# Ledger of designs, part 34: designed miniproteins, single chains

Each design is a single chain, and the fold is of that chain. pLDDT is the mean over its residues in the fold that is shown.

## One batch from the design tools (miniprotein)

Design m1168
Fold by ESMFold2-Fast:
Structure m1168 (fold): chain A 67 residues (1-67)
Amino acid sequence: MREKAEEHLEKAKQAVIEGNGEAAAQHALEALKYGASREDVRKALREAGEQAGNQETVELALRALDL
């Protein structure tokens, strides 16, 4: 179960890199369902956005998740 949470977090990070906030939010929500914390999700998305320069994509995803 933790492996699935990590897999979805990685997919959410890749979606941020690609500029797809909707996909990032969907994968982050799946990660939460498999046991990732809200803080883990928030941190992973923000770090991916910082590295890729896609801060607006991160903010869109966080807003969709109410984070």
Scores: mean pLDDT 80

Design m1169
Fold by ESMFold2-Fast:
Structure m1169 (fold): chain A 72 residues (1-72)
Amino acid sequence: AAEAEAQRRADEIGAAHVPLVKAMNEAIKAYDEGGLEEALKLLDEITEGVFTPEQREALKRALEAQAELDAA
């Protein structure tokens, strides 16, 4: 049934989504507590299998942009 297939897919996405949200929150917390360098270091450690390359680059770019604003 299409509904059963959709439910399995949703469960898989949900399971992947939890580590992604946790990783994003940890990177933001690392930035808040230790600045850009600490956040980027943590991001490199947690991106293995958690982020797509595009998601990782987007978050890295956002952290770098925030650091530039905070330095201004």
Scores: mean pLDDT 69

Design m1170
Fold by ESMFold2-Fast:
Structure m1170 (fold): chain A 67 residues (1-67)
Amino acid sequence: VKEAIDVLRDPNATLDEIVRAAEKLADAGYATEAASLIVIYHGEERAREVLARTKSPQLKAALERLL
């Protein structure tokens, strides 16, 4: 969990790294937290890119609610 959060706080994280970290958090029950961290640290445009790429239903729902 901590490692995934650290990736989401890293401004140099790639889209693939963000998606994998966010999906790991969503699988652990922290989908809303993951979606919020993406918007806060990477912005709404990156969050939309994550929404388009992710296959996690929980992460998709959290991002759609926040965007």
Scores: mean pLDDT 82

Design m1171
Fold by ESMFold2-Fast:
Formats: C-alpha cells, sequence, structure tokens
Structure m1171 (fold): chain A 94 residues (1-94)
C-alpha cells in the first residue's frame, strides 16, 4: 500500500538523520542513501508520472545545496530532509 511506502521513506529519512547526528562513516552514510533511494523507487512505482516528477524535483531541490559538500554529515542531513519531502509528496497524493 502507498501508506507502507510512505512509512518506509520516513524510516529511511530517520536513519540518515541518526547517522548524521552521530558522525557516522562515509561508507555507512552511502549505504543508508542507497536504502533511501530504494524506498523512493518503491514509492514511485505506486504513483502517477506527475507525482513522480514532484518527488524527483523535491529530492533535487533538497540535495542541490550540498552537491559540492565534503561534509558527509551535511550530506546525510540533506538527503534525510529530501527523503522526508518525498514522503510528504507521496502522502499528499494518497
Amino acid sequence: ALAEAVAALRAAAAALKDLADNGASKDDILAAIGKAQDAVLAAMSQLDDATRQQIVKAIYDGVLPVRDSTDWSDIARAVSDATLAAARVAEAAA
């Protein structure tokens, strides 16, 4: 159900925020980003093209400020916020 996909997105965002707050390794953050990406793709598979475009835009806008950052905690927080924004778009479309 779409509600389960939204819950998975929120869980992925929370995991990334915890890693950022605890100063996790680059490898741990990259693994968590991969899981967040899987959750986004799973949610998009249940949504129409217009909603998918809104999710892509929310993620792009959210990660753009940290695209040249070398601080992995900042990157993890930005990806967490972008993933949470994607969850909100998916939830609004339900």
Scores: mean pLDDT 85

Design m1172
Fold by ESMFold2-Fast:
Structure m1172 (fold): chain A 99 residues (1-99)
Amino acid sequence: MSLKEKAEELIERIKGVVKRAASKMEPKKATLFLMRLIAESTGIYLALKSDNLEALKSSLESLIEFLEEVIEEAKKLGDESTAQELEELKERVKQLLEE
């Protein structure tokens, strides 16, 4: 599987889990996290389309920081299963950075 295919699969999984996490949040906070998700995923798609590895690396680093914020919020809400799934996805993003 190519790096691009791995990144595309991973971002689609992240979108699903973040949307599920946001559905349990207060509406204002959910809106902010969903807007951030759109920004993060757009940055990754543009980097992949332009074959810009430096932009991809920066976007993946930003995504890790965003996922840490979503994980913290999920834990505060007692949604340990979603937090654990996001932790696993965050580790997969870190693995892509090392390729």
Scores: mean pLDDT 84

Design m1173
Fold by ESMFold2-Fast:
Structure m1173 (fold): chain A 97 residues (1-97)
Amino acid sequence: SEARELAARILVRLGEKYGHTEIGRKLAEAFRKGVEEARKLLDEIYNELMEKYKDDPQKVEEIKRFYEEAKSVLRLAERAETDPRVLQALQDYVDLL
């Protein structure tokens, strides 16, 4: 679906924006297998990065923002399958990244 491909592109660009390009690509690949696979991988990565950077407040804040934005993309992708306004919002989002 257009929503699924668009969300995958947004995940790649979010990874680039936050300096985690390979993480973004892995999330996009997991998402193509299913939303649950992407959520599982995102949670695993989040926990690993939070532990690694626990003593760096700026990095912790950046990781939290990346996690929240990625979670929102997955949620919006599900909504975009039934709501053309949400699909348009995803199209606008990818152009801003």
Scores: mean pLDDT 82

Design m1174
Fold by ESMFold2-Fast:
Parts: structure tokens; sequence; C-alpha cells
Structure m1174 (fold): chain A 60 residues (1-60)
């Protein structure tokens, strides 16, 4: 199903962002760096959500 493929890709992208966020947070030297990492992850998740909804709309 196109929808199942879209959901699979969405979940994969979310896990990749969370994995990168965890790695970068572990390497952060200041609270400000940690905040920036978390904010960047938030923006990436928002972008992934936007792509997910657009693909679902196209698959209908």
Amino acid sequence: SPIEEIESEFNKKLEEVQAERRKRLAAAKTGDEGGDVSFEAFIKIAEILGEYFEKLKEAR
C-alpha cells in the first residue's frame, strides 16, 4: 500500500532525527548547545510531518 510505504518512511525519518539528536546532545558542551540541538531537531520533525501529510494527500 502507498500509505504503508509513506508511514514506514515517516517512522524511519523520525528515528534518524531522534538518533542524531541523542548523539549531538551527548556531545554538547553547554546548555545553550543542547538547547540549539533540541530546537534544530524540533524543526526537522516539523518538516518531516509536513512531508508526511503532503504525501498522504497525494496518495489519495
Scores: mean pLDDT 83

Design m1175
Fold by ESMFold2-Fast:
Structure m1175 (fold): chain A 113 residues (1-113)
Amino acid sequence: GERGEEAAERAREAGESAGDGKGAESAGKGAAKGGVEAGKLGGIGGSHGAMAGTVAAGGAYFERKMGNDEGARETASRGAEGAAHGAARGGEGGEKGAEAVARGAEEGAKEGK
């Protein structure tokens, strides 16, 4: 739905706007945390969101360790967007799950240094 697409766009922007590879990794971790919260709402999309966020965080970590902060931001951006889309499955509960992923990614990006 429209709100799920808005949440996915916000999650993508959080990864893209991360100041460095640490911020990007933190955005991915935030998306994973949001996916866990989405799962508490009873949707199978929450576990997909948590998994996608975890993979995004791991990929961003790897890129950062290789000295590729731009690759870390791209990985976190794509993964957080995917996590929000995954969490959006399951109707009305999915839209709330996608919002939780977007909020988590935004918080993670702000707290990363």
Scores: mean pLDDT 77

Design m1176
Fold by ESMFold2-Fast:
Structure m1176 (fold): chain A 76 residues (1-76)
Amino acid sequence: SDEEVRAQAEALVELLRSKHPELYEELLRIVRENEEDDEKAREKIREALIKAGVVKELSDELLREIKRLLREDLEG
C-alpha cells in the first residue's frame, strides 16, 4: 500500500541519517547534481544504496518516495 511504501521510505531515510551519514550526504549530492534529470537521480540513488549493502533491491515506488524525502531535506 502507499502507506507502507511511505513508512518504509521514512524508516530508511532515518536509518541513513543516523547510521550512514556519509552515504546520506552522497544521496543529497546526487539529488542536487541531477535536479534536471529525475530518472537519472533515482537510478543513482538505487545504485548507491545497493552498492553500500543497505538494500538488495528497490521498487520504483519506494525509490520515488526516498527521493521525495531527500529533496524535502534539501529544501527545509
Scores: mean pLDDT 86

Design m1177
Fold by ESMFold2-Fast:
Structure m1177 (fold): chain A 71 residues (1-71)
Amino acid sequence: SVFDKILEANRALLEGDREKAREILKEISNGTDEQIDAALERMEANVARHPDQARKALEAIEKTLEEEKKK
């Protein structure tokens, strides 16, 4: 899903893999390179503010998505 891809992009940013995050955003977006880069910069800023909290939030969301898949 698009949401799973957004989580993967945020995880890549937490690991310092900006190029992987950018490619994932390109896969799920019909935006221009400038729009994708702007979104990526915003995501990087959010992760940088509280990286430990961002990691915890990502793990919690991933667990919730796994439960949702078990219908």
Scores: mean pLDDT 73

Design m1178
Fold by ESMFold2-Fast:
Structure m1178 (fold): chain A 109 residues (1-109)
Amino acid sequence: SAAAERRAELERAIEIGRRLAEAFANGDFPALIELLREQAKESFGKEPSEEEAEEALARFLSELSGVPEEEVRELIRNPERPLPEEVVEALRLLAERLREELARLEAQL
């Protein structure tokens, strides 16, 4: 049924979202790039390249943290480097907001 298909799609979106929230909280950039590509494929039917996902993530984190986009890109490319506090706080806020949205979506199941 259409209702069962919508439920299955929502359950898949929630699972990807939970993994995204964890990756944001941990600053796991390789996982974030993979999950953002998976989420875009599920939501829009088209998978962005790793470069497109990296660029989008760097821009978004730059806007939230106030750290220059090029500096954020270097952090994403070098995940072994320690993150500035502003980037850590931006990632934490994104994880929290996503978890709040996921709780709202789960209430619809």
Scores: mean pLDDT 83

Design m1179
Fold by ESMFold2-Fast:
Structure m1179 (fold): chain A 66 residues (1-66)
Amino acid sequence: SAAEAARRAALKAQIKAQISDPELQARYITLLDIAFDVRREARRLGLPRSQALQLALQRLAELENQ
């Protein structure tokens, strides 16, 4: 949704404003993106919180393997 995209953008801007270290900025932005993408997919598919958590953990593991 437009409201969700706006909230995501605002949180990214806040991370950039409050965190000077570009590596930490990138990490927090990546975590934020995973959180929003997992919630969006879980909502679209009607998944319970437990399955949404599993998707988030899987995406975090995939990032560590890149």
Scores: mean pLDDT 78

Design m1180
Fold by ESMFold2-Fast:
Structure m1180 (fold): chain A 73 residues (1-73)
Amino acid sequence: MDADKAELKARLAAAGKDAEAVLAWLEKNGKLEEAVIQLRLSRGEGIEETVELLEKKGAPKEEIEEGVRQIKE
């Protein structure tokens, strides 16, 4: 978890975002776990669980398939 938070912070900073403010906002709004899941997906982890969550939230199938394709290289 701490390593995932450090990686997320580094990526936010590289994107020109205020990483600490964004992380605090994610924690306050209960979205930190979702952000960590997205980070892990970019490393090829937790793909099946995240596909199920996205399907339950009504994400378009085409967007899910494209995201999975990019993660699988």
Scores: mean pLDDT 63

Design m1181
Fold by ESMFold2-Fast:
Structure m1181 (fold): chain A 78 residues (1-78)
Amino acid sequence: ETAKRIEDLLKKAEEYERKAERYNQMAEESEQKAKEADAAGDKLLARGYRNGAEIFTYRAEVYQAKAEKLREEAKRLE
């Protein structure tokens, strides 16, 4: 039944949205640690944390895009 398929797609989209939110939180934490490292004068540690934040931000964007695709598919099915 189409209704069940829509429900399953929306549940999967919510799962990906939660993963994206988690990665965004990790990115924010890493950026905060980078600022603390900069304040302490540890430029190498700060760069490491910023690189980590960039990776987490990218992963968040990937999961957000996957969620959006599933939501659009659900809308097409009505």
Scores: mean pLDDT 88

Design m1182
Fold by ESMFold2-Fast:
Structure m1182 (fold): chain A 100 residues (1-100)
Amino acid sequence: SSEQQEYRERIERAAEEARRLGLELVAQGKETEAASLLALVIGEIAKEARDNPEFREVLLEVARRLREWYEEWLREHGIVPTPATRAALESAERLLEEAE
């Protein structure tokens, strides 16, 4: 539907902005903060997917794509998440599985 498409475009734009902010933090030498912020964003989208059945499908798709990009981004830049950030990502993954 047009409402689903408009919501998808807004959420995808928000995810793109989160990626941009993460890259800006890395450019400032704040790699740990960038990794933590992006993990938090993924977790918040996962929680919204659980709690918002109307837009769950689009939220799950965006969260999964952002998480896949995030893991590649960590690998490409040699960034090792803190144990707390890794635990937050594992929690987000469980929320995404529960929302299916």
Scores: mean pLDDT 80

Design m1183
Fold by ESMFold2-Fast:
Structure m1183 (fold): chain A 61 residues (1-61)
Amino acid sequence: SMAEARAKADAVVERMKTASPEEQAALMDELLAWLADDPALSEEEQGELMGEFARRYEAAR
């Protein structure tokens, strides 16, 4: 669900706060791959989640 996807994005952002730049890139790639492979999410929902993730990532810096 969207709520579960948002919770996962929040967890990834929290992990990124203590990660090196290389680890942050890897975590971002992992999240994007997971969102792209989720058959329960529409393309519109994937785009919305990616935008929300980017916003949360910027706020965490």
Scores: mean pLDDT 72

Design m1184
Fold by ESMFold2-Fast:
Structure m1184 (fold): chain A 72 residues (1-72)
Amino acid sequence: SAAKEKLIAEKKKEIEEIIKEAVEKGLSTEEINELLKPIFEELQKAGVDAETLLELVEEAIELYYEIEEELK
């Protein structure tokens, strides 16, 4: 549905912002995972499928490493 697609897009932006800020603050991967957990739980409750959730996790991991490399 259009509402679900919009929710995914909005949460993707939130995930990107959280990762950027957390990496800049020097938070561990474990701390970042704790910050992201509520967002993924919200998406799961909204009925977002497992494949889409996995894609968002993969994109989050990629962004983490890109920003970590940039801060070196």
Scores: mean pLDDT 81

Design m1185
Fold by ESMFold2-Fast:
Structure m1185 (fold): chain A 85 residues (1-85)
Amino acid sequence: IDALLRALAEALRAGDFAAAKAQVEQLAQAAIAAGADPEVVDQWKQLVLRMIDLLEKGTLTPEEEAALLAQLKPLFQQILAQIAA
C-alpha cells in the first residue's frame, strides 16, 4: 500500500506523468470493480491530476508534493477499506 503511493510519487517526480496517469487509471478501475464508491475514487483522481498539473507548470516542490500526498493518503485508505469489505 505504502509502496504503491511511493511508486506513484516517484513517477510524478520523475516527470513521467503518462506513466503516473496509467497507474492512477489502473488503480481507479480496479477499486471501482472491487466495489469502491466512484465518488471517493474521483476525489482521489482529482488530487493526483492536480499534482500532475503542478509538475507541468514546474512549480511543484518536494514540500508541496508531500502535502498533496498527505491529502491523498486518507482517500486511498478509504478506498482500500471499501474494497476489503
Scores: mean pLDDT 74

Design m1186
Fold by ESMFold2-Fast:
Structure m1186 (fold): chain A 75 residues (1-75)
Amino acid sequence: SAFDTYFKAGLEALLNKDYANAEIALRQAIEVGEKEGADPELLATAYEYLAVALDNLGKLDEAAEAREQAAKLRS
């Protein structure tokens, strides 16, 4: 799926500590996943990894928002 493709790209970028590309790929994964009706647990996981990328970029408010979305999807 498009979600899986972008999600894997985001994870690979995180492994390489390329946080800027991780943010881009994970935001794309979330966007296509939401449009496709992806599993809420998979979306929550994508938001959690997005928060990791955002924290490392110093985007603390955006990271907090991403974690809030992950928690909301699991509640």
Scores: mean pLDDT 89

Design m1187
Fold by ESMFold2-Fast:
Structure m1187 (fold): chain A 103 residues (1-103)
Amino acid sequence: SMEKEKEEKIQKAMELGLEGSKAIEEGDYESALEKYEEALKLFEEAGDDYGKARVYLNIGQIYLKQGDIESAIEYYEKALELFEKENDPRTEGLRAFLEELKK
């Protein structure tokens, strides 16, 4: 069914997200980005804006760890827009973090 296909995509995207997080912990940023990009595609296909926001947050963290503040800000702003749309309680914390990061 369409519902089952959506759920399977979300489950696979979440699995890829966990693998990406493990790759970050191991310092393998290239592998982490590949897994997060695949997770983004699956969340997009499933219509899961919340899942997309979480992946954007993780990509932003990778760029921040690499010292690429400009790219980090871009991805955090993408996450912020989606969290705002979903009325997620993390919106205000992320907004405050971004204002500090832009100083």
Scores: mean pLDDT 88

Design m1188
Fold by ESMFold2-Fast:
Structure m1188 (fold): chain A 90 residues (1-90)
Amino acid sequence: MVVERVIRAKTPEEAALKALEFVRSQGPARVRLEVTVRHKGKEKKAVKEVVLEASDSDDEKELKISTALREAFHGFEDGEVELRVTAESL
């Protein structure tokens, strides 16, 4: 099964919180994070993939997603975010 969510946020922090809420509801899955962040005329696009394994705790799942999002938002402490999260069940 594939589940997709588009998240729009005013800050990277808000986008990360919404993405973590979505991930908490997922079982073992391949998660694709497609990020666009814009601030003061600058734009960054990044794609990150994370595998959530059956052996991962909820904390480990959140850490994997938070790490990927931190990398995607690197260089942007603030900005409007559009994030597409796709979870494909393993």
Scores: mean pLDDT 83

Design m1189
Fold by ESMFold2-Fast:
Structure m1189 (fold): chain A 61 residues (1-61)
Amino acid sequence: SSNKVSLEMVKEMMRELDREQLIALQERLGVPRDGVVGLATLEALSKLTEEELRALVAEVK
């Protein structure tokens, strides 16, 4: 599926995570584990489908 997630959805889902959960998500994405939703993290997340993003967030919660 070539369905891309929206930035609004990414921001909302990232708001639900604490710093430790965000670091775990960054580790799974292979981006810097700084606990901040920066350009590298947003770029990696933007490559996911909505289903993949939801699954990843559920995994780190």
Scores: mean pLDDT 78

Design m1190
Fold by ESMFold2-Fast:
Structure m1190 (fold): chain A 76 residues (1-76)
Amino acid sequence: SIDEVMDRVNELIAEGQRLLAEGDYDGAAATLREAIELLDRTIKEHGSTMPPQDLIRVLAMRLAAEGELYLVERLK
C-alpha cells in the first residue's frame, strides 16, 4: 500500500539524517538515494492510478529527500 511505502521512505530518511549527524556523508547519500529510488518506482508503477492527494504526498516526499541529498553532496 502507499502507506507502507511512505513508512519505509520515512524510515530511510530518518536513517540518512542519523548518518549525516554522525558525519557519514557517503552513507547518508546512499540511504537518501535508496529513498528517492523507492519513490520513483512508486510514481512509475502507480502514479497514473493513485488518488491526487496520495500523488502529491509522494511528490512532496521526493522533493524533501532530493533537498536533503543535495545538502549532503555539498558537505563532501
Scores: mean pLDDT 87

Design m1191
Fold by ESMFold2-Fast:
Structure m1191 (fold): chain A 109 residues (1-109)
Amino acid sequence: LTPEDVEALEKFLKKVEDYARKLLIERFGVSEEQAKEAAKYLSEALVATLRGDQERADEFLRKAAELMGITVEEAREVLGLAVQKAYNSLSDEEKEKFDRAVAKLQAAA
């Protein structure tokens, strides 16, 4: 990955983490602190998924679920919605950069 690819991925992950945090507070009424920590685990699960490491992704999903007192299925739903919201918030140019970075990451793994 080039530095520009890494920047595109990091920018996307920050958006996913922010949306996940907001969704966790909205759906489960938890504290900002608890939502922030759970959102970090969800972001790490996404990174593991993009790298093809499903075992590690599942570990982070379980950690988020345990911290929140929710099911792994609920944690996965929050992550999926956060990813969808983050992707839909990107410009066409940002989407192209992100898609290219993901393709390179998966091809190099």
Scores: mean pLDDT 85

Design m1192
Fold by ESMFold2-Fast:
Structure m1192 (fold): chain A 99 residues (1-99)
Amino acid sequence: SQAQKQEEVLRKLREELERIGGPDEEGLREAALRLAVEALTAEGFDEEEARRGAEEGLARGPALSVEEILALMREASENQEAYRVGFALGALFGRAIAV
């Protein structure tokens, strides 16, 4: 089912974050924030705004549905503002940490 496929993707993302930051929540959040900021700055987005978005996204992600996160990602791809892209990526990682 679609829900099982989504859960599997989130689980794999969590496993990758655990490989980098360890299994505790603080390490997972630090790894997620670092990866989000590094990826977005490599694409030319402003570091400060990408970090601000990613931090807020990480905090909000566990409370969002996968469908809401996908909608944020679509909106971010259309607007391409560093904060919005950071927020969407942070929300995805935050949701993965909650799996």
Scores: mean pLDDT 84

Design m1193
Fold by ESMFold2-Fast:
Structure m1193 (fold): chain A 81 residues (1-81)
Amino acid sequence: LEQKMEEILGGEIVEKYREALELAKKAEELYAKNPDSPEAKEAMKKALQTIADIRRLLAAKGIPEEKVIELEDLILEKEKS
């Protein structure tokens, strides 16, 4: 996924997606340790905000919203085809 995205979108955007994924994974690990962890909630919120920023950058490059949403779903693993 990352390698394919880097080829299509450029390394800078892939790097930001990687940051969002790292924050999401960190949040999951913190939740596994303590379900009421405020740090986990903050990390997840930050991950979602980073993805929103990437979405803006992709739109500025002329990438259609449909494709951006599809990539977000794949990265967050919210919905799998």
Scores: mean pLDDT 67

Design m1194
Fold by ESMFold2-Fast:
Structure m1194 (fold): chain A 66 residues (1-66)
Amino acid sequence: MEEKRKALEEAIRKGNTTGAFVYGAELAKLGVSIEDIEKLAERLAKESGNFKAAKAAIDGARLASR
């Protein structure tokens, strides 16, 4: 769980869209709420300016949420 959150944060900070999508989906599969993933992605997007990676994380989480 904690490693996956750190991986998502790094992916968004680096603008790694593919990684952000994968880690967002994995966090959702582990039971992290879509709302929590959206809040985390939004904060990281504001800090880094990597809005595409943040959107990818949210898209991955939504796809994995059933």
Scores: mean pLDDT 83

Design m1195
Fold by ESMFold2-Fast:
Structure m1195 (fold): chain A 119 residues (1-119)
Amino acid sequence: DPYRDFIPRALYLLKHRPELYEPAVDLVVEGLKKVGITDPSWKEKLRKLVDLMRETPPLNLFTEEFLKKASEATGLPAYVVNLFAEAILLAMLVLEGDESARPLLEQLIKEFKEALKHA
């Protein structure tokens, strides 16, 4: 499972590399624009999500409680919050030079575009 390999590395970056937060948001926003999602509100929603991820202990990320709180703060459904949290973690790995995370990030952005058809 490729997600088992990236999560611990990405959580390390989330905790110890705050300089990657804004570039990671920008990388996800740029990916969204490439699939036709250009609303400027997405950058602010992703910033709110990153702020909540920073405040949350790593072991509590992706829990039902975290996803509900992040859903309420961003106005996004919990499953979309989950996709964006994973996208941010993958974007941080790409920025750190792990190009193997890039195809996974691109796939999550495509899944988000499909999810918008049901929102």
Scores: mean pLDDT 79

Design m1196
Fold by ESMFold2-Fast:
Structure m1196 (fold): chain A 89 residues (1-89)
Amino acid sequence: HMEEIRKELEEHADRLLEEFEQTVKDVNEKLARGEITEQEAANIITAAVLRAIGDLLDKGFEAIKRGLPKEVVDEIFKRFAERISEILK
């Protein structure tokens, strides 16, 4: 069942990316409307990045304990980091 563990981690990462993208969109809309300051926007986005990374780290460690190879987890994290960077552009 290693394939199930990989799929669960990939799907979890994809959900975190979707949630993060929505957070960035919501923050940018509020900033554009003058509802928040640039500093508040930066703080919200920074907190969201740290939360998403922390969540994926916990799930990644659990996946390794369940038998998923570290190399597979590393590749999922690499893709996740690249997607976070792309959303922030």
Scores: mean pLDDT 88

Design m1197
Fold by ESMFold2-Fast:
Structure m1197 (fold): chain A 55 residues (1-55)
Amino acid sequence: HMTPDELVDAAVAAYRAGDVATLLEIVKTILENHPDADAVLARLGERVRALDAAA
């Protein structure tokens, strides 16, 4: 099983690569399989915002 942190890392990598299909599958996995999906998605959103701020 992937941890929530591993899923966030994989999602950020997919976002960075422009791999929308992989990103959507990871988000779907978080939503369907994690009771703390809101917290996991908040961490993903923070990492995406940090990437946008660095650009």
Scores: mean pLDDT 78

Design m1198
Fold by ESMFold2-Fast:
Structure m1198 (fold): chain A 62 residues (1-62)
Amino acid sequence: APSPAVLDAEVELALELIHLAIEKIYARKHGLTPEIMKNIKEEEARVKAAEDRLAALQAAEG
């Protein structure tokens, strides 16, 4: 069974994916401004960091 740490990492990844989806909706609503583009790139980096963290925890727990 996954540890609480793995489950917490899955929650963090889910939240980052939701935030990325919201930023992309704002881009569609308001246009892809430099500020919104920066926000999307920063959130894409947060998603990748959360994915890497989850993968590392899953590998460590077997």
Scores: mean pLDDT 88

Design m1199
Fold by ESMFold2-Fast:
Structure m1199 (fold): chain A 74 residues (1-74)
Amino acid sequence: SAAEKAALKAEASALVQEAHRLYRAGKISEEELTEIIALALESVEHADAGDLATARAKLAEARRLLEQKKAEAE
């Protein structure tokens, strides 16, 4: 639905903002930031194509990567 697509895009935007905050705090590298943003953009592209299942999977992958990189920055 249009509402589900809008919610997913909002979540992707929030994830990108969180990744930028972690980068500015020195907790992730520029390469890691770029990789997370790429996955979030791929999620948005799938949502725009009407494939919400793949969009959610890509967003979950971006979230897992972000949390993994946060844990590695001990």
Scores: mean pLDDT 85

Design m1200
Fold by ESMFold2-Fast:
Structure m1200 (fold): chain A 97 residues (1-97)
Amino acid sequence: SFEEKIEEVLKNFNIVAALRVLKEIVESFNDKELIEKFEEYSKEFVLSVENNDKKKAGEALEKIKELVVPALLKEGKEELAKKVEELFEKIKKELGI
């Protein structure tokens, strides 16, 4: 399950694995607009991290969160939404955002 994949990332943090799980979750909606926005915000996030721009990285991460969490709640996936929010907090903590 996606919840199990998130729990594994939370125990053994790796940013590439975190972004991969989020991408798999977004792709599971089969919503082209959602997928395209996720790809755009993920590219902004990665570029900001590579440029050591913590403010822009935090802004891009918040855009991803505001895209993914409401989509999960709309589908009634409340437990997965909670795990995704925990993953975003872990990403912020590990990257010092």
Scores: mean pLDDT 89

Design m1201
Fold by ESMFold2-Fast:
Structure m1201 (fold): chain A 98 residues (1-98)
Amino acid sequence: MAAKEKLEKWKELLEKEEKEVKELLEKWRAEGADPEVLRVVEEMVEILVEAGKRIIEAMEKAIENNEDPFEVAREELEKIAKEKSAELAELQARLDAL
């Protein structure tokens, strides 16, 4: 099964995307973007990166337990969406107040 190799590639992609977003935030700061807007976007990115890591870890554990990694990933994503709904709404309200 190539599943472990795909998860390793997804981890590498997640780390690459995190780096690229941080570089984009630095570019926006240099272009005079509002520091509070940049802070809110940074906090949103942290939530998304943590979510991605949780999904990958759940999938890795599912493979070790001979479970369906995609079904486990779906369940974990649904949990994250529910848990982070209020936090993301608060971040949106902070952006709307700017």
Scores: mean pLDDT 79

